# Designed miniproteins, single chains: the designs that were tried, part 42

Each design is a single chain, and the fold is of that chain. pLDDT is the mean over its residues in the fold that is shown.

## One batch from the design tools (miniprotein)

Design m1527
Fold by ESMFold2-Fast:
Structure m1527 (fold): chain A 55 residues (1-55)
Amino acid sequence: MEKAIEKLQEFAKKNKLTGEEVRELILSMTVEELAKKLGITPDEAEELKKRVEKL
């Protein structure tokens, strides 16, 4: 799970996204799209979406 969070942080920095923009982007994508975009597994993407929804 830590790797998924690290990938997300790197993606946000590289694309100059705010925390709110990152949250909206994650929630707008499917699990499969998020997994492909971040280079993580679908299971890791699903867990990441659940964690973002709780923030």
Scores: mean pLDDT 77

Design m1528
Fold by ESMFold2-Fast:
Structure m1528 (fold): chain A 64 residues (1-64)
Amino acid sequence: MEEMARTIGTLAAYEAYKKLGNADVDAVQREAARIGRELAEKYGVDPDAASRYAARYAKKLVEQ
């Protein structure tokens, strides 16, 4: 379960970063959290955990 939340979060962060780039960190993190939640619901994973990982990794992608 934890591994799935992390995987979904990372994927969501990458998708958000591809769509928005690094122009607005807050917007990228919000979009990543939304995508992560949607994917988590689809796969029966904790949406809160996936959203948290998504926002965290989105920030890391923007910073890199």
Scores: mean pLDDT 80

Design m1529
Fold by ESMFold2-Fast:
Structure m1529 (fold): chain A 80 residues (1-80)
Amino acid sequence: SPRVEELIKQAEEIIKEAEEGLKNSTDPELQALYKKAIELSRKALELLREHPDDPQAVFEAEVLLTLAIMLLSLAKKAES
């Protein structure tokens, strides 16, 4: 599914960016935001890899990635 492939790529990109943010941050609050973004994105990847043909699992993964993007955005804005 093109949508599942897109979501997997988004999850991998969020994890990479959040891991880089976590490595470069010394602020415990920002570290918590990055860690949560990684956690949510890894859960989304698991759903997408194990249940790519389940519309409910794909929808749950989309919700998790939306939350992960919000947390990553908040952490990046706070770094500025």
Scores: mean pLDDT 89

Design m1530
Fold by ESMFold2-Fast:
Structure m1530 (fold): chain A 68 residues (1-68)
Amino acid sequence: DVRQLVLQAVALYIQAIGYELDGDFDKARELLEQARKLEIEALKLELADPSLSDAQKAQLKAELEKLK
């Protein structure tokens, strides 16, 4: 479920900000890496939607390449 992956990624970003504010930059970096992996998975699932236009597919592919 793309929505669940997006919500999990957002939660990890919020936790990462909390750790950065506490000065724990190593933990923040780990959480950002986990969030990025969830974003990649969500984009891959979105690309599997056959109802997307060619322009929408191109945009999602560009976002996926940017996250790699």
Scores: mean pLDDT 80

Design m1531
Fold by ESMFold2-Fast:
Structure m1531 (fold): chain A 75 residues (1-75)
Amino acid sequence: DEEVERGLRELQRLAAEAQKAIEEGKKEKAKELLEELRKKAEELVAYLREKGMEELADRLEEVVSADIAALESQL
């Protein structure tokens, strides 16, 4: 599924950029990137559920929520 592959790559890129912004002390940029990551993750999870990919959606939701929480704890 092209949309799933695109979405996953976008989430990986946003998470990497957020981590870099945190390491560089750019808190405002990190917050903006984390909000974008959250929105894109919610969109992808909704898309997966709509397509009947419930197990993948549940797994993605759990992993992304944990990653965002870990990154936010470093702010």
Scores: mean pLDDT 86

Design m1532
Fold by ESMFold2-Fast:
Structure m1532 (fold): chain A 62 residues (1-62)
Amino acid sequence: SAEYRKKGELYERLAESYEKLKDYERAAQFYNLAAEYYEKSGDLEKAEEMRQRAEEMAKKAA
């Protein structure tokens, strides 16, 4: 739905902001939230992209 896609876009933008600040723990959290909402919107490709970004951020946080 349009609502789920908008939430995905919102969380993706938040994750990108934290990534730019090098807050990789927060970036990973918000990329995972973006993935959940993209999946609910039916955008499985974007959901997988967000999960991969979240994993990358989590590795940088360690």
Scores: mean pLDDT 89

Design m1534
Fold by ESMFold2-Fast:
Structure m1534 (fold): chain A 80 residues (1-80)
Amino acid sequence: MSEEEREKVRIEIELGALYTLALMLAHIYRKEGDVEKAEKYEKFADEIEKLIQELPNMSVEEARKKLEEARKKFDELLKE
């Protein structure tokens, strides 16, 4: 496996972690009756799933940028 392939695997793992956390939070908010927050986290999870699917077609630099953007967006959702 190339160094770039190893880096993409690491990025995929980190995106997968964000996906799992978003789904977990969506589930919690739905149980609490906060439908608006649940839908925001579900939408975010869908966006992350699409990123993971597109990851093999991205450069390492593009993948890193997308991960950074995803982390920033997740942080913004947590502050709401």
Scores: mean pLDDT 86

Design m1535
Fold by ESMFold2-Fast:
Structure m1535 (fold): chain A 84 residues (1-84)
Amino acid sequence: SPLREKADELVKQAEEAEKRGDFKTAAELYIQAGDLYEQAGDLEKAVEFYRKAAELYANYGTTPEDKQKAIELAKRAEELRAKL
């Protein structure tokens, strides 16, 4: 699937961002990957990467907006998990 292939590439880019300590860029790339997995019907991977993005915002986020993003992403992951 072209959507899954693009999502897989975004995950690789997110992992490289994490390796260099760019946690906010990594979180944004994991969100983009999650969106594409959700669009492709791969809800388990969408849940995985939304959770990973939420953890990055929660652990490394420095603003109230980052904390809110962590909460919203965790909620989105739980809502998708309920559809499994």
Scores: mean pLDDT 89

Design m1536
Fold by ESMFold2-Fast:
Structure m1536 (fold): chain A 55 residues (1-55)
Amino acid sequence: MVYLEVEVRAPDGRVLRGTIELDESVSLEEARRLAEAVDREARAAFGGRVRVLEG
């Protein structure tokens, strides 16, 4: 299984954390594309930055 750990830091200093689990058919390259989409959405919705961490 491939999974991504996501940490989002809000402008007020709060931190949101989550894990996205991907099916075995999803490649690491596809996972990176998902990470880019998550980064764009988080910046738009929360005004903060998204970091994708390998667990």
Scores: mean pLDDT 66

Design m1537
Fold by ESMFold2-Fast:
Structure m1537 (fold): chain A 80 residues (1-80)
Amino acid sequence: AQILNALNEAITAANNGNKEEAIKHFEEAKKLNNSLTVLTEEEKVTLAKSYVELGNALQKVGLYEEASEAYKEAANVLKK
């Protein structure tokens, strides 16, 4: 899925300390989220886990506000 690609790029950028690219790819993932009409239960779990992993990576590089948003997106996906 296109959104999983954006999340993986955000996680990779955050793990490399590239804060600007991490934020850019996270914003791309949020825009793609708004376009999603249907998700399977397996897709919801995979997407939620990716958002949690992103939150953890963002927190490690000091992007605490963005990390908080990533954790909220994980919770929101599971409510769909």
Scores: mean pLDDT 81

Design m1538
Fold by ESMFold2-Fast:
Structure m1538 (fold): chain A 86 residues (1-86)
Amino acid sequence: MKKYKYSPFLALMLGAPKQAIEDAEKILKEDPDNPLAYFYRGMAYEQLGDFEKAKEDYKKAIELAKKNGDSFVIRQAEKRLKELEE
Protein backbone atom coordinates (compact mmCIF):
# COMPACT_ATOMS: atom_id res chain seq x y z
CA MET A 1 0.00 0.00 0.00
CA LYS A 2 1.44 3.40 -1.03
CA LYS A 3 1.74 6.08 1.68
CA TYR A 4 1.70 9.68 0.44
CA LYS A 5 3.57 12.22 2.60
CA TYR A 6 2.42 15.11 0.42
CA SER A 7 -0.95 16.86 0.46
CA PRO A 8 -1.67 19.08 -2.56
CA PHE A 9 -5.11 19.73 -1.01
CA LEU A 10 -3.56 21.10 2.21
CA ALA A 11 -1.17 23.29 0.19
CA LEU A 12 -4.15 24.68 -1.80
CA MET A 13 -6.06 25.38 1.46
CA LEU A 14 -3.02 27.32 2.74
CA GLY A 15 -2.94 29.44 -0.46
CA ALA A 16 0.27 27.82 -1.73
CA PRO A 17 -0.49 26.72 -5.34
CA LYS A 18 3.21 26.28 -6.24
CA GLN A 19 3.63 23.94 -3.25
CA ALA A 20 0.45 22.09 -4.32
CA ILE A 21 2.01 21.51 -7.78
CA GLU A 22 5.22 20.15 -6.18
CA ASP A 23 3.22 17.89 -3.82
CA ALA A 24 1.06 16.59 -6.70
CA GLU A 25 4.16 15.93 -8.86
CA LYS A 26 5.75 13.92 -6.02
CA ILE A 27 2.57 11.81 -5.76
CA LEU A 28 2.58 11.32 -9.56
CA LYS A 29 6.20 10.08 -9.49
CA GLU A 30 5.09 7.29 -7.11
CA ASP A 31 1.62 6.78 -8.67
CA PRO A 32 1.42 8.24 -12.21
CA ASP A 33 -2.25 7.17 -12.54
CA ASN A 34 -3.51 8.99 -9.41
CA PRO A 35 -6.60 11.01 -10.49
CA LEU A 36 -6.69 13.12 -7.29
CA ALA A 37 -3.09 14.28 -7.85
CA TYR A 38 -3.94 15.48 -11.39
CA PHE A 39 -7.13 17.14 -10.07
CA TYR A 40 -5.32 19.12 -7.32
CA ARG A 41 -2.45 20.04 -9.68
CA GLY A 42 -5.11 21.36 -12.10
CA MET A 43 -6.62 23.46 -9.29
CA ALA A 44 -3.15 24.85 -8.49
CA TYR A 45 -2.52 25.78 -12.15
CA GLU A 46 -5.97 27.44 -12.24
CA GLN A 47 -5.07 29.53 -9.15
CA LEU A 48 -1.82 30.59 -10.91
CA GLY A 49 -3.78 31.56 -14.07
CA ASP A 50 -2.32 28.73 -16.20
CA PHE A 51 -5.68 27.66 -17.60
CA GLU A 52 -4.25 25.49 -20.42
CA LYS A 53 -2.28 23.33 -17.95
CA ALA A 54 -5.32 23.26 -15.65
CA LYS A 55 -7.52 21.94 -18.51
CA GLU A 56 -4.96 19.24 -19.39
CA ASP A 57 -4.74 18.07 -15.76
CA TYR A 58 -8.55 18.09 -15.33
CA LYS A 59 -8.95 16.01 -18.53
CA LYS A 60 -6.33 13.51 -17.31
CA ALA A 61 -7.98 13.38 -13.87
CA ILE A 62 -11.38 12.58 -15.48
CA GLU A 63 -9.83 9.87 -17.70
CA LEU A 64 -8.13 8.14 -14.75
CA ALA A 65 -11.07 8.64 -12.35
CA LYS A 66 -13.43 6.92 -14.82
CA LYS A 67 -11.10 3.88 -14.84
CA ASN A 68 -10.96 3.85 -11.00
CA GLY A 69 -14.63 4.68 -10.32
CA ASP A 70 -13.70 7.89 -8.46
CA SER A 71 -17.04 9.73 -8.70
CA PHE A 72 -15.76 12.71 -6.67
CA VAL A 73 -12.91 13.47 -9.11
CA ILE A 74 -15.13 12.91 -12.18
CA ARG A 75 -17.82 15.31 -10.88
CA GLN A 76 -15.49 18.05 -9.62
CA ALA A 77 -13.02 17.96 -12.54
CA GLU A 78 -15.82 17.95 -15.17
CA LYS A 79 -17.45 20.96 -13.46
CA ARG A 80 -14.16 22.93 -13.41
CA LEU A 81 -13.27 21.92 -16.97
CA LYS A 82 -16.71 23.07 -18.23
CA GLU A 83 -16.26 26.46 -16.50
CA LEU A 84 -12.83 26.91 -18.15
CA GLU A 85 -14.11 25.82 -21.64
CA GLU A 86 -17.34 27.86 -21.27
Scores: mean pLDDT 81

Design m1539
Fold by ESMFold2-Fast:
Structure m1539 (fold): chain A 58 residues (1-58)
Amino acid sequence: SQDLEDAKKSIEIGKSVLDTDPVVAMVAFHEAIEAAKKAGDEELLKEAEELYREALSR
């Protein structure tokens, strides 16, 4: 589904910038959380939420 693809892309974008721009990573992971919720993928949602919390701690 498009929502599943969007969630995965947002996670990859967030991961790619997490060390250099954690604010951009935080936004990307938030987008991933919303997409994962729409996709109904609980594992992907959990991953996106954990990454979002990591970005907030940077």
Scores: mean pLDDT 87

Design m1540
Fold by ESMFold2-Fast:
Structure m1540 (fold): chain A 54 residues (1-54)
Amino acid sequence: MSAEQQAEIARLQAEIAELDKQIEASTDPREKTILLFRRLALESEILLIERQAA
C-alpha cells in the first residue's frame, strides 16, 4: 500500500471519528440515520482503498 493510500485512509478514519461524535450528540432520529449512512460510506471507501492496495 502506498504512502498516499495510507494517508487517505488516516484522513477518512479521522472523518469517521468526527461523525461518531456527531452521531452521539444527535437526538434527531433522521439526522442520526443520515450520519450513520455517511459513516458507512466512508468505511466503504477505506475498504475499497485497502482492496486496491498492493
Scores: mean pLDDT 82

Design m1541
Fold by ESMFold2-Fast:
Structure m1541 (fold): chain A 45 residues (1-45)
Amino acid sequence: KEIFEEIDKIVKEALEKIENTSDPEEQARIADEAFRKIEELRRKA
């Protein structure tokens, strides 16, 4: 699997969502969700 490409995609999507919101709690949730997804991918591959 191309895990690096998946990780990069998750990071970029999360950053874009963070830049498009002004709610710090929502920004934190987006960052946490992205980090969790990355960790899960790394564990599986």
Scores: mean pLDDT 78

Design m1542
Fold by ESMFold2-Fast:
Order: C-alpha cells, then structure tokens, then sequence
Structure m1542 (fold): chain A 87 residues (1-87)
C-alpha cells in the first residue's frame, strides 16, 4: 500500500498536469491570449510539472508536492494575466 504522503504527491502532480493542460488548451483555442508573457508562464509551469513527475518517480514525495504546487501557482498567475487582458 502506498503511504499517505505518496498518495498526496500523486494527487498534487495529477492536479498540476490537469491545470497545465487546461492552460495550454486555452492558449491554443485563443491565440490572441498567447502573448510572450503568457507563453513564458506556461513554459515555467510545464517545467515545474516535469520536475514534480521526476521527483515522484524518485520517491521524493515532499519535493513532488512542492513542484506541483509551484506549477499550479504559476498557472494561477497565467490565469490572472488572461483575466486582466479580457476584463
């Protein structure tokens, strides 16, 4: 049975993956929102998700949670920029 910490890490990484996928799809569907700033934040979030997945695979659950949370935070920053541009 996986530990509770392992389960928390798996959930955090899954949420980060979903958040990045939604953001990527939003920019693909609305090219006018794909500014250099938006693309930089998306790239930063994607990198953090990749780092979280590697940490999860290595059994570094605390690090996986940290990077997953940083990815989600970066997606929230991206969403704020989109909201500021749209209204």
Amino acid sequence: KPSEEEFEAEVAVALALISVAIAQNTLKRHPELATPESLELLEKAQKKVDEAIEALRNGDFETAIKYAEEAIKTVRELQKLIDEKLA
Scores: mean pLDDT 85

Design m1543
Fold by ESMFold2-Fast:
Structure m1543 (fold): chain A 57 residues (1-57)
Amino acid sequence: SIQEHARRYREALAEPNVDEAKKHAAELYKGMADLNEKINQPKRLVELLKKLAEKYK
């Protein structure tokens, strides 16, 4: 879930693990893009979120 990845991201920031933090950031942006696509949000927002997910892979 998006909430679980947000929690893991915060935990990774407390224990310095940049790779895990980036991975969970990418999953958060991907989940947000998928959610916004399902609720028919503007295409521009969905595309931006997908690009952010790719950037943090």
Scores: mean pLDDT 71

Design m1544
Fold by ESMFold2-Fast:
Structure m1544 (fold): chain A 68 residues (1-68)
Amino acid sequence: SAEEYYQKGLELFEQGKYEEAVEYFEKAIELDPNFWLAYYYKAMALAKLGKYEEAHEYEKKARELSAA
């Protein structure tokens, strides 16, 4: 499920495995495109990787979805 991929992403994020965390958050988004927390944490992981422009875009999407 989207929630299972999201939880695995959080586990990897906590371990500092940011590239792997991004992959699992992306899988969660693919299963549930309205899963704003997955967009939010993907943005956080991208920021940890220094990908600030990509992180900003995913943060914006998370804010749009959470406001609905």
Scores: mean pLDDT 87

Design m1545
Fold by ESMFold2-Fast:
Structure m1545 (fold): chain A 63 residues (1-63)
Amino acid sequence: LSKEEEAEVYLALGEIAYVLGDYDTAIRSYRKALEIDPDNQEARELLREAYRKKGKVEEAEKV
């Protein structure tokens, strides 16, 4: 898999976790996507939303 494809897999895993209400797994998956592809704006936005859902507003603003 290319780096972009690996990031996309972690993004998808995070989205599934998010829908199931598992925001901790969503946060970790989105962070992994950003470690692989730091320019992935979609992963960055989804990470912010996951932090907000967990009540970590300050962490969301730092993303």
Scores: mean pLDDT 82

Design m1546
Fold by ESMFold2-Fast:
Order: sequence, then structure tokens, then C-alpha cells
Structure m1546 (fold): chain A 98 residues (1-98)
Amino acid sequence: SIDEIIKKLEEIIKELEKLGAPKEIIDLIREAIELLRELEEAVKKGDILKAIGLALRLIGIEFELEELLKKEKNPEIKELIKEAIELIRQALKELLSQ
């Protein structure tokens, strides 16, 4: 399930690059992918403190993406940002419910 969410986020990055989206948006989604992989490993290892720190940074990325969403004028880019935020939220719920 987390691998499927990461794959969808990677597909969103490709579509954003094709649309010429701001690098800041793409970089935040790339950081989210890396943090999600680290969070899955931290949860598997029972590293609760590391998992909390990673989850808080992912929540921070959601807020940063929502601010960029408010400034974005291209409707296709807006929809991709919204989808990325929802996928990050879904991944956090799945990982923190274990």
C-alpha cells in the first residue's frame, strides 16, 4: 500500500514536470517520498521518536503544499497538488495505524 502511494506520487511528479510546475512544488513532493520511505522503516523498527519526527515533517510539507496551492493559477497543477496532499495524508494514516 505505501509502495503504491509512493508510485502515485512519482507519477504526479512526472505530470508536474511535463506541465512546467514550479521546482518548489516538485522538490516538496520528492522530499515527502523520501520521508515516507524513512517513516515506514522507522515504524517497522519500532523507532517511535524517529517516526514522530518524520510524521511532523510530512505534516509540515502538507501545509507548505497547501500554501503553494493557494498561489497556483494553473488548474491542472492545482489538481495534482491536491492529489499529492491527499496521498501523503493517506500514507500517514496507514503508517500510524499500525
Scores: mean pLDDT 90

Design m1547
Fold by ESMFold2-Fast:
Structure m1547 (fold): chain A 73 residues (1-73)
Amino acid sequence: MKELEIFLDSDAETQRAVRDELAANVRDALRSGGYDRVRIRYTDKTSDEVVDALRAAAEEAGAQVEVERIKLP
């Protein structure tokens, strides 16, 4: 099983600006790389909109999606 890991640590404004690019990159990686699962790790800085877009992109490609919120100290 091959897993694609995505870590979102930028501020919400920056992530929204590149949301469509990130989603396209996830679709491309899944299509060409043979990934079976996507793990999305994010912090309190992450926009829920961006997480939802990446989840949708991965699910559309037929991959299993795991989402993990990282609690910062």
Scores: mean pLDDT 75

Design m1548
Fold by ESMFold2-Fast:
Structure m1548 (fold): chain A 58 residues (1-58)
Amino acid sequence: GAAERAVEAAARSTGAGAAASAYEAIKVSNGDQKEAGHRGAAGGGPGGAEAAREGYLT
């Protein structure tokens, strides 16, 4: 339901899954894309997600 989707969205937004996913992507990318991927994806943790949210608000 709506509450379940909200919980899932919140967990996704914390970036814990995004950070783990970014690490796996970098590992698979064998380094040649890791700088671009790392800056975009690894920074998507709680700090990255919140910074983007604040930037969007202002």
Scores: mean pLDDT 52

Design m1549
Fold by ESMFold2-Fast:
Structure m1549 (fold): chain A 96 residues (1-96)
Amino acid sequence: GDGKLTPHDLAMLYYRKALTDSPTMEEALELFKKAAELLGAEVLEESVTETSASVVARDKETGKRFTLAVSTDPNNPEVNAANQEALLALEEKLNK
């Protein structure tokens, strides 16, 4: 049988879905909250507007803070850089 998805794989899937598949920023926020929960993180702050969604979370094990964010501006290099940095941080955390 195929291996089951780990909480890490699911968190990454929800995060990617928030970036590409969310029809609303409220849905992106909910996907970020699910990703943070699967990573064992505490949601400290949440923000949603018509054009952006963000979550600031704290890892319960390490105490390290991280941000998950999206914007409807596809040419915003700062959002793209933040998203890539967040994905790398999630991958590094779960590869320990």
Scores: mean pLDDT 67

Design m1550
Fold by ESMFold2-Fast:
Structure m1550 (fold): chain A 58 residues (1-58)
Amino acid sequence: MKEKIEELTKLALELYEKGASAEEISKAIREYGKKYKLSDEELEEAADKFFLEVLEKS
């Protein structure tokens, strides 16, 4: 996995654990992608990995 995608997934998971809303997490993902110029496919991969981690914790 690309390091930036993994970092984004961890960031999203940390926000989720802090009680951030889905909207706040989505905004953070978009802002991170804009900062590091990630493609839409890379953002989707990070989001998918984040949701799998959330399901594993549940």
Scores: mean pLDDT 76

Design m1551
Fold by ESMFold2-Fast:
Structure m1551 (fold): chain A 64 residues (1-64)
Amino acid sequence: AEAHFEAAQEAANAGDLEAAKAHLEKAIAEEPDNSRLWFMLSQVLRALGREEEAAEYREKALEL
């Protein structure tokens, strides 16, 4: 999960939001209780213009 989280951050910083999302989904599959991963995914979704999904995953992160 840590390696996927780092890859997601690098992809997001490079503007590759689709790659960032894919890495975060992989990391979450390995560590579903890691609130940091859900929070990062919510921010990537917001950057993609998917506000409703971003809000749902942000709430998920805050409840973990």
Scores: mean pLDDT 79

Design m1552
Fold by ESMFold2-Fast:
Structure m1552 (fold): chain A 55 residues (1-55)
Amino acid sequence: MERTVTVTTPDVKVEITFPADASAEEVGKIALEVSGSKKSAEYMKALQERWDARV
């Protein structure tokens, strides 16, 4: 089952969709990294592209 996580930073609000085979630990780790970071929209876009490339 696909999981969608909404992450809000001071500058942007981003939804990240994970493939059905992604582990709960992996999804949780990325969600915490993104929600706690002061990274830009470019960083979040790179994260999404990285996940898309693995599928």
Scores: mean pLDDT 60

Design m1553
Fold by ESMFold2-Fast:
Structure m1553 (fold): chain A 78 residues (1-78)
Amino acid sequence: AAETGLVVRERLPSGAVLTVVVGVGADGTVTLAAAHLEGASPEASAAADAAVRALVGRRFPSAEEAARAALEAARAAY
């Protein structure tokens, strides 16, 4: 398959756990993006998910760079 998927989990200083999922097509386009915060408010989790989903349709040089952008977007959203 020409697509790459990554799941990244990060424990935040608050004690919350951020999970980010990104799917990247063969051309570097983000085809799937989602985020979830465990141990935070539903509003914070929804804000992180919305920020990460905004990356769908953007191109990155690698799935790792897409995942990095998604983590940064999620952290900035709440």
Scores: mean pLDDT 81

Design m1554
Fold by ESMFold2-Fast:
Structure m1554 (fold): chain A 64 residues (1-64)
Amino acid sequence: SDVIFRAAVASLMEETGLSREEAVKLLEEVKKAGDVEEAAKILKENTGLSEKTAENIAKAVLSS
């Protein structure tokens, strides 16, 4: 039902090569972060994403 979440999953898969299951699991973890900065850090520590890409995905997910 969350269109933005599904878009974030697809983007994460394309940027990192993670499976759909791994991307969903990681983004569920990101949703539990207190702010965009913490969420972006979780993404960066679990992926090879750039600062800008991680921050954009984190912002989208936390706004959902």
Scores: mean pLDDT 80

Design m1555
Fold by ESMFold2-Fast:
Structure m1555 (fold): chain A 62 residues (1-62)
Amino acid sequence: MRATIENLLRSYAAAGYEADLETGRLLGEAEERAAAARARIAAEGPASEAAAARFLAELAAA
């Protein structure tokens, strides 16, 4: 059936979109956490050395 690929793409796209709306709530939490982490890293700036020093300081404080 040559139309099988087209049917699969249509079904997958439709199901994917509908599933995305329903799963979006669960994925939203993960994406929100990832976005918050990215924003935090961006706010701290590209200071890899400072990040390493802070990590060592946290270990010393623990």
Scores: mean pLDDT 57

Design m1556
Fold by ESMFold2-Fast:
Structure m1556 (fold): chain A 86 residues (1-86)
Amino acid sequence: NEELEAILRAIGLVLRAIGLLLELELKEKKGILTDEEAEEIIKEAEEIKEEAKELIEKYPEVKKLAEKAIELAEKLIERAKKILEK
């Protein structure tokens, strides 16, 4: 059941991206977000993006879910970079 495993992986990437977005929001709101934490969030978001791209290449059935993970990861990277520029 490789298709189901691919779907679950794609869902996992979406959930990871959402979790990182919530962490970034919460820490920014509390005024406790460090530059090192923002850089780590960027690194994890880039890893999500790479894993999602690999899933699309191997399992075209998960393309929509994996593209959503890429979209969320790119928004996360953009937001974290803007925080580092301030």
Scores: mean pLDDT 86

Design m1557
Fold by ESMFold2-Fast:
Structure m1557 (fold): chain A 99 residues (1-99)
Amino acid sequence: MRLRLTPEQRAAFREAAREFLDKVVEILKEAGVPDEWIERFKAELQRAIDEGDLEALGRVVEEILNHPNLTEEQKKKIEEALTEFARRLSDHQAALDAA
């Protein structure tokens, strides 16, 4: 994805990214994933987001979803959070193409 964002769109993107990261971290903590692993996953997700590397983002999410401490319900919540984040990015890109 090529991100050509206005300052307002960058703020919205950063907010969506923060909400996504916070939701994933909360779920991992509830699942009893060790803090060291949560810190690593958070850093990897943040890096992928900052670099706009959607392939790396997808790989990190896949690794998280394969963690043995996660229940099916928790995995679904993470997938829903990722879907919402992707939707927000797509909506912002469509608005950009219309402007």
Scores: mean pLDDT 74

Design m1558
Fold by ESMFold2-Fast:
Structure m1558 (fold): chain A 93 residues (1-93)
Amino acid sequence: NPEQIQKEKERREKIDRLVKRMEQLLDDMIENSSNEQIAGAFEASAIVLEERGFHKAAEYFKKAAEYARKGDLDKAREYALQAIDEIKKQLLK
């Protein structure tokens, strides 16, 4: 069904744009914010995501916040990217 294929394509394109924007905002925040500001942003994101049913993504953002507070921004970014990937996976279901 061409109409169903087109709707699915549009949905995937919207999700891909959201993911790219989230990744861009993540990198901008890490570059321009203190460790405590980064950790606070990840904790706030985890609360919002958990409330909205994105439990796995929330767990990864909690881990990202922990590593940001420790000053391990490489691991903080890695866990935040895992959180974004879990959001993408849940949205694609």
Scores: mean pLDDT 88

Design m1559
Fold by ESMFold2-Fast:
Structure m1559 (fold): chain A 71 residues (1-71)
Amino acid sequence: KKVEELIKKAEELLKEARANRGTDPQRALELYDEAMKLAREAIKLDPSNEKARELFDEAGYLRAQLLRELA
């Protein structure tokens, strides 16, 4: 289903972002942004989906942390 596919892709992007955080922070930011977009789409399709909200919050938190480190 689309929601499940969006969640899976967001999880994959989040893992890739974490792997790139130290070596390519610009790439990591792009990957966090994409993960958040997919998680947001999943939330719109299924607002009761706890996993989608968790992924959105986690990606947003990690993105904000990285931006603070780069400032």
Scores: mean pLDDT 84

Design m1560
Fold by ESMFold2-Fast:
Order: sequence, then C-alpha cells, then structure tokens
Structure m1560 (fold): chain A 101 residues (1-101)
Amino acid sequence: DVRAILEAFLAGPEALKAWLISEGFSEELANKIVYESHPELRLALLVSAIGKARNEPDATFEIQELVMAGRYDEALRLLLEKGLLTPEEAELLRRVFAKYA
C-alpha cells in the first residue's frame, strides 16, 4: 500500500525503521539507512518501493536518478504521468520531499 509507505516516511525515523524491517531489511541495515544514509538514498528507496507496490519496478529507475539529483518536482511529475500515484498520494509525496529536502 503506497499510502502506508508514504505515511511511514512522514511519521519519523522509528516508523521508517519499522517499515524497512517489515520489508525484510535487518535491524542493523535499517538503522544505517534511517540514521546514517544521505536523504537522497532514502527517497530513492521510497520511489523504488512505490514502483514495486504498483507492480512496475522497472518504471522507477529514471525517477530514482531524478531524486538522487535533487530534481524532486520532475520526479513527482513523472510518477504522476506514469500513473504510479493517485493525486492524494502525490500530496503525501510532496510533504515527504519537503521534509527530506
């Protein structure tokens, strides 16, 4: 569920850690991602998870590169153009990008 993923990113580091562990990441790796990684890596993981949730994992490679480059408006536009987000989910993603930028 894309909404649940977006809400975990908005709720804070412990919620994000819990989501990563539920996705199969070890506690050690989840801690490193949440507390030690660059924000761009966490946002790229979010975009990848959105693609996986929509059964379109290959559709998000270009969007992950946009996020890593700080091109958040273009990433959001492309996710919407590809039909990977509802308008409501796009509003949540805008809030995530603002929090992590």
Scores: mean pLDDT 83

Design m1561
Fold by ESMFold2-Fast:
Structure m1561 (fold): chain A 87 residues (1-87)
Amino acid sequence: SVADRILAAYKAAHPDMSAEEEERIRALVEEYIEKYGEELVGIALDVHVALAAGEEVAPELEERLREAEKLLLEGAPVEKALEVIKE
């Protein structure tokens, strides 16, 4: 699942993470997935993980994520935010 993939990346960055911290991170990721949907959360967190790892992210993808966030803050539905992110 997207939650498992994100948790695996977080554990790779924090190898000494406790079982309690792991449970809290998993619960938080699952809450975001329930609120915003798996596809949007997966894309946003993939970008965040890549940036945290010092990897390059396509500038247009980062810009589209910022626009999608703005739309969500303005009360637009998740489906419209996804349209902005998708090719």
Scores: mean pLDDT 69

Design m1562
Fold by ESMFold2-Fast:
Structure m1562 (fold): chain A 80 residues (1-80)
Amino acid sequence: MKEKQEGWANTLDIAAENIEENGGPKEAAELVREAAERARKGDLEGAAELLREAADILEEKGQTSGAEGLRDGADEILAL
């Protein structure tokens, strides 16, 4: 359980960094980092909610592929 949560949190930290490096919205990257911290604490529902909020921001900016990735991640975290 905890190992999967930490693995997901590390994946989310990398995703947030990629959003910033590709000129994506800083607000979306910050939400993904907050989701990583919630996942580390075992708040999987909170993590998933933040990922969906970040995905909505990415979709509004035309980054549909990134938005889908974050929504899929939210669903997978809730299945842990």
Scores: mean pLDDT 80

Design m1563
Fold by ESMFold2-Fast:
Structure m1563 (fold): chain A 71 residues (1-71)
Amino acid sequence: VIELIKEDEPVIAVASAYRVDAAGRVHGVAVEMKKFDNKEEALKWLEEKIAELRAKYDAHVVGGIVPEDTA
């Protein structure tokens, strides 16, 4: 298999906070994105940002890392 994202390749980290209403619709509350030169820095930022957004908005938060060219 081909590794699309390596530890030392440029990536974009994304953290999205959302809520689900009584009708089952998903509403975005906040989204934060940041570009990094390596995956390890992106993961550290994501971990901290996910915790921050959960605490601040009392919402569901999902996070991920994507190759720079895909965001």
Scores: mean pLDDT 74

Design m1564
Fold by ESMFold2-Fast:
Structure m1564 (fold): chain A 60 residues (1-60)
Amino acid sequence: DKLTALFIALALIDYLINVKGLSKEEALEKVIEHLRTVFGYSEEEAREIAEQALKLYEKM
């Protein structure tokens, strides 16, 4: 479901930025790819979820 995808996206953004040192843009694109390939979301749906996760991450 979208809630599970949102939490996974949030964890991936945290890992990619804080551990791998990727830029916000690079992390966002990798999360979009993951949501598309693993969960089967369209690019538009994956981007919406990933952008929501990034906004939550920035408020932490």
Scores: mean pLDDT 83

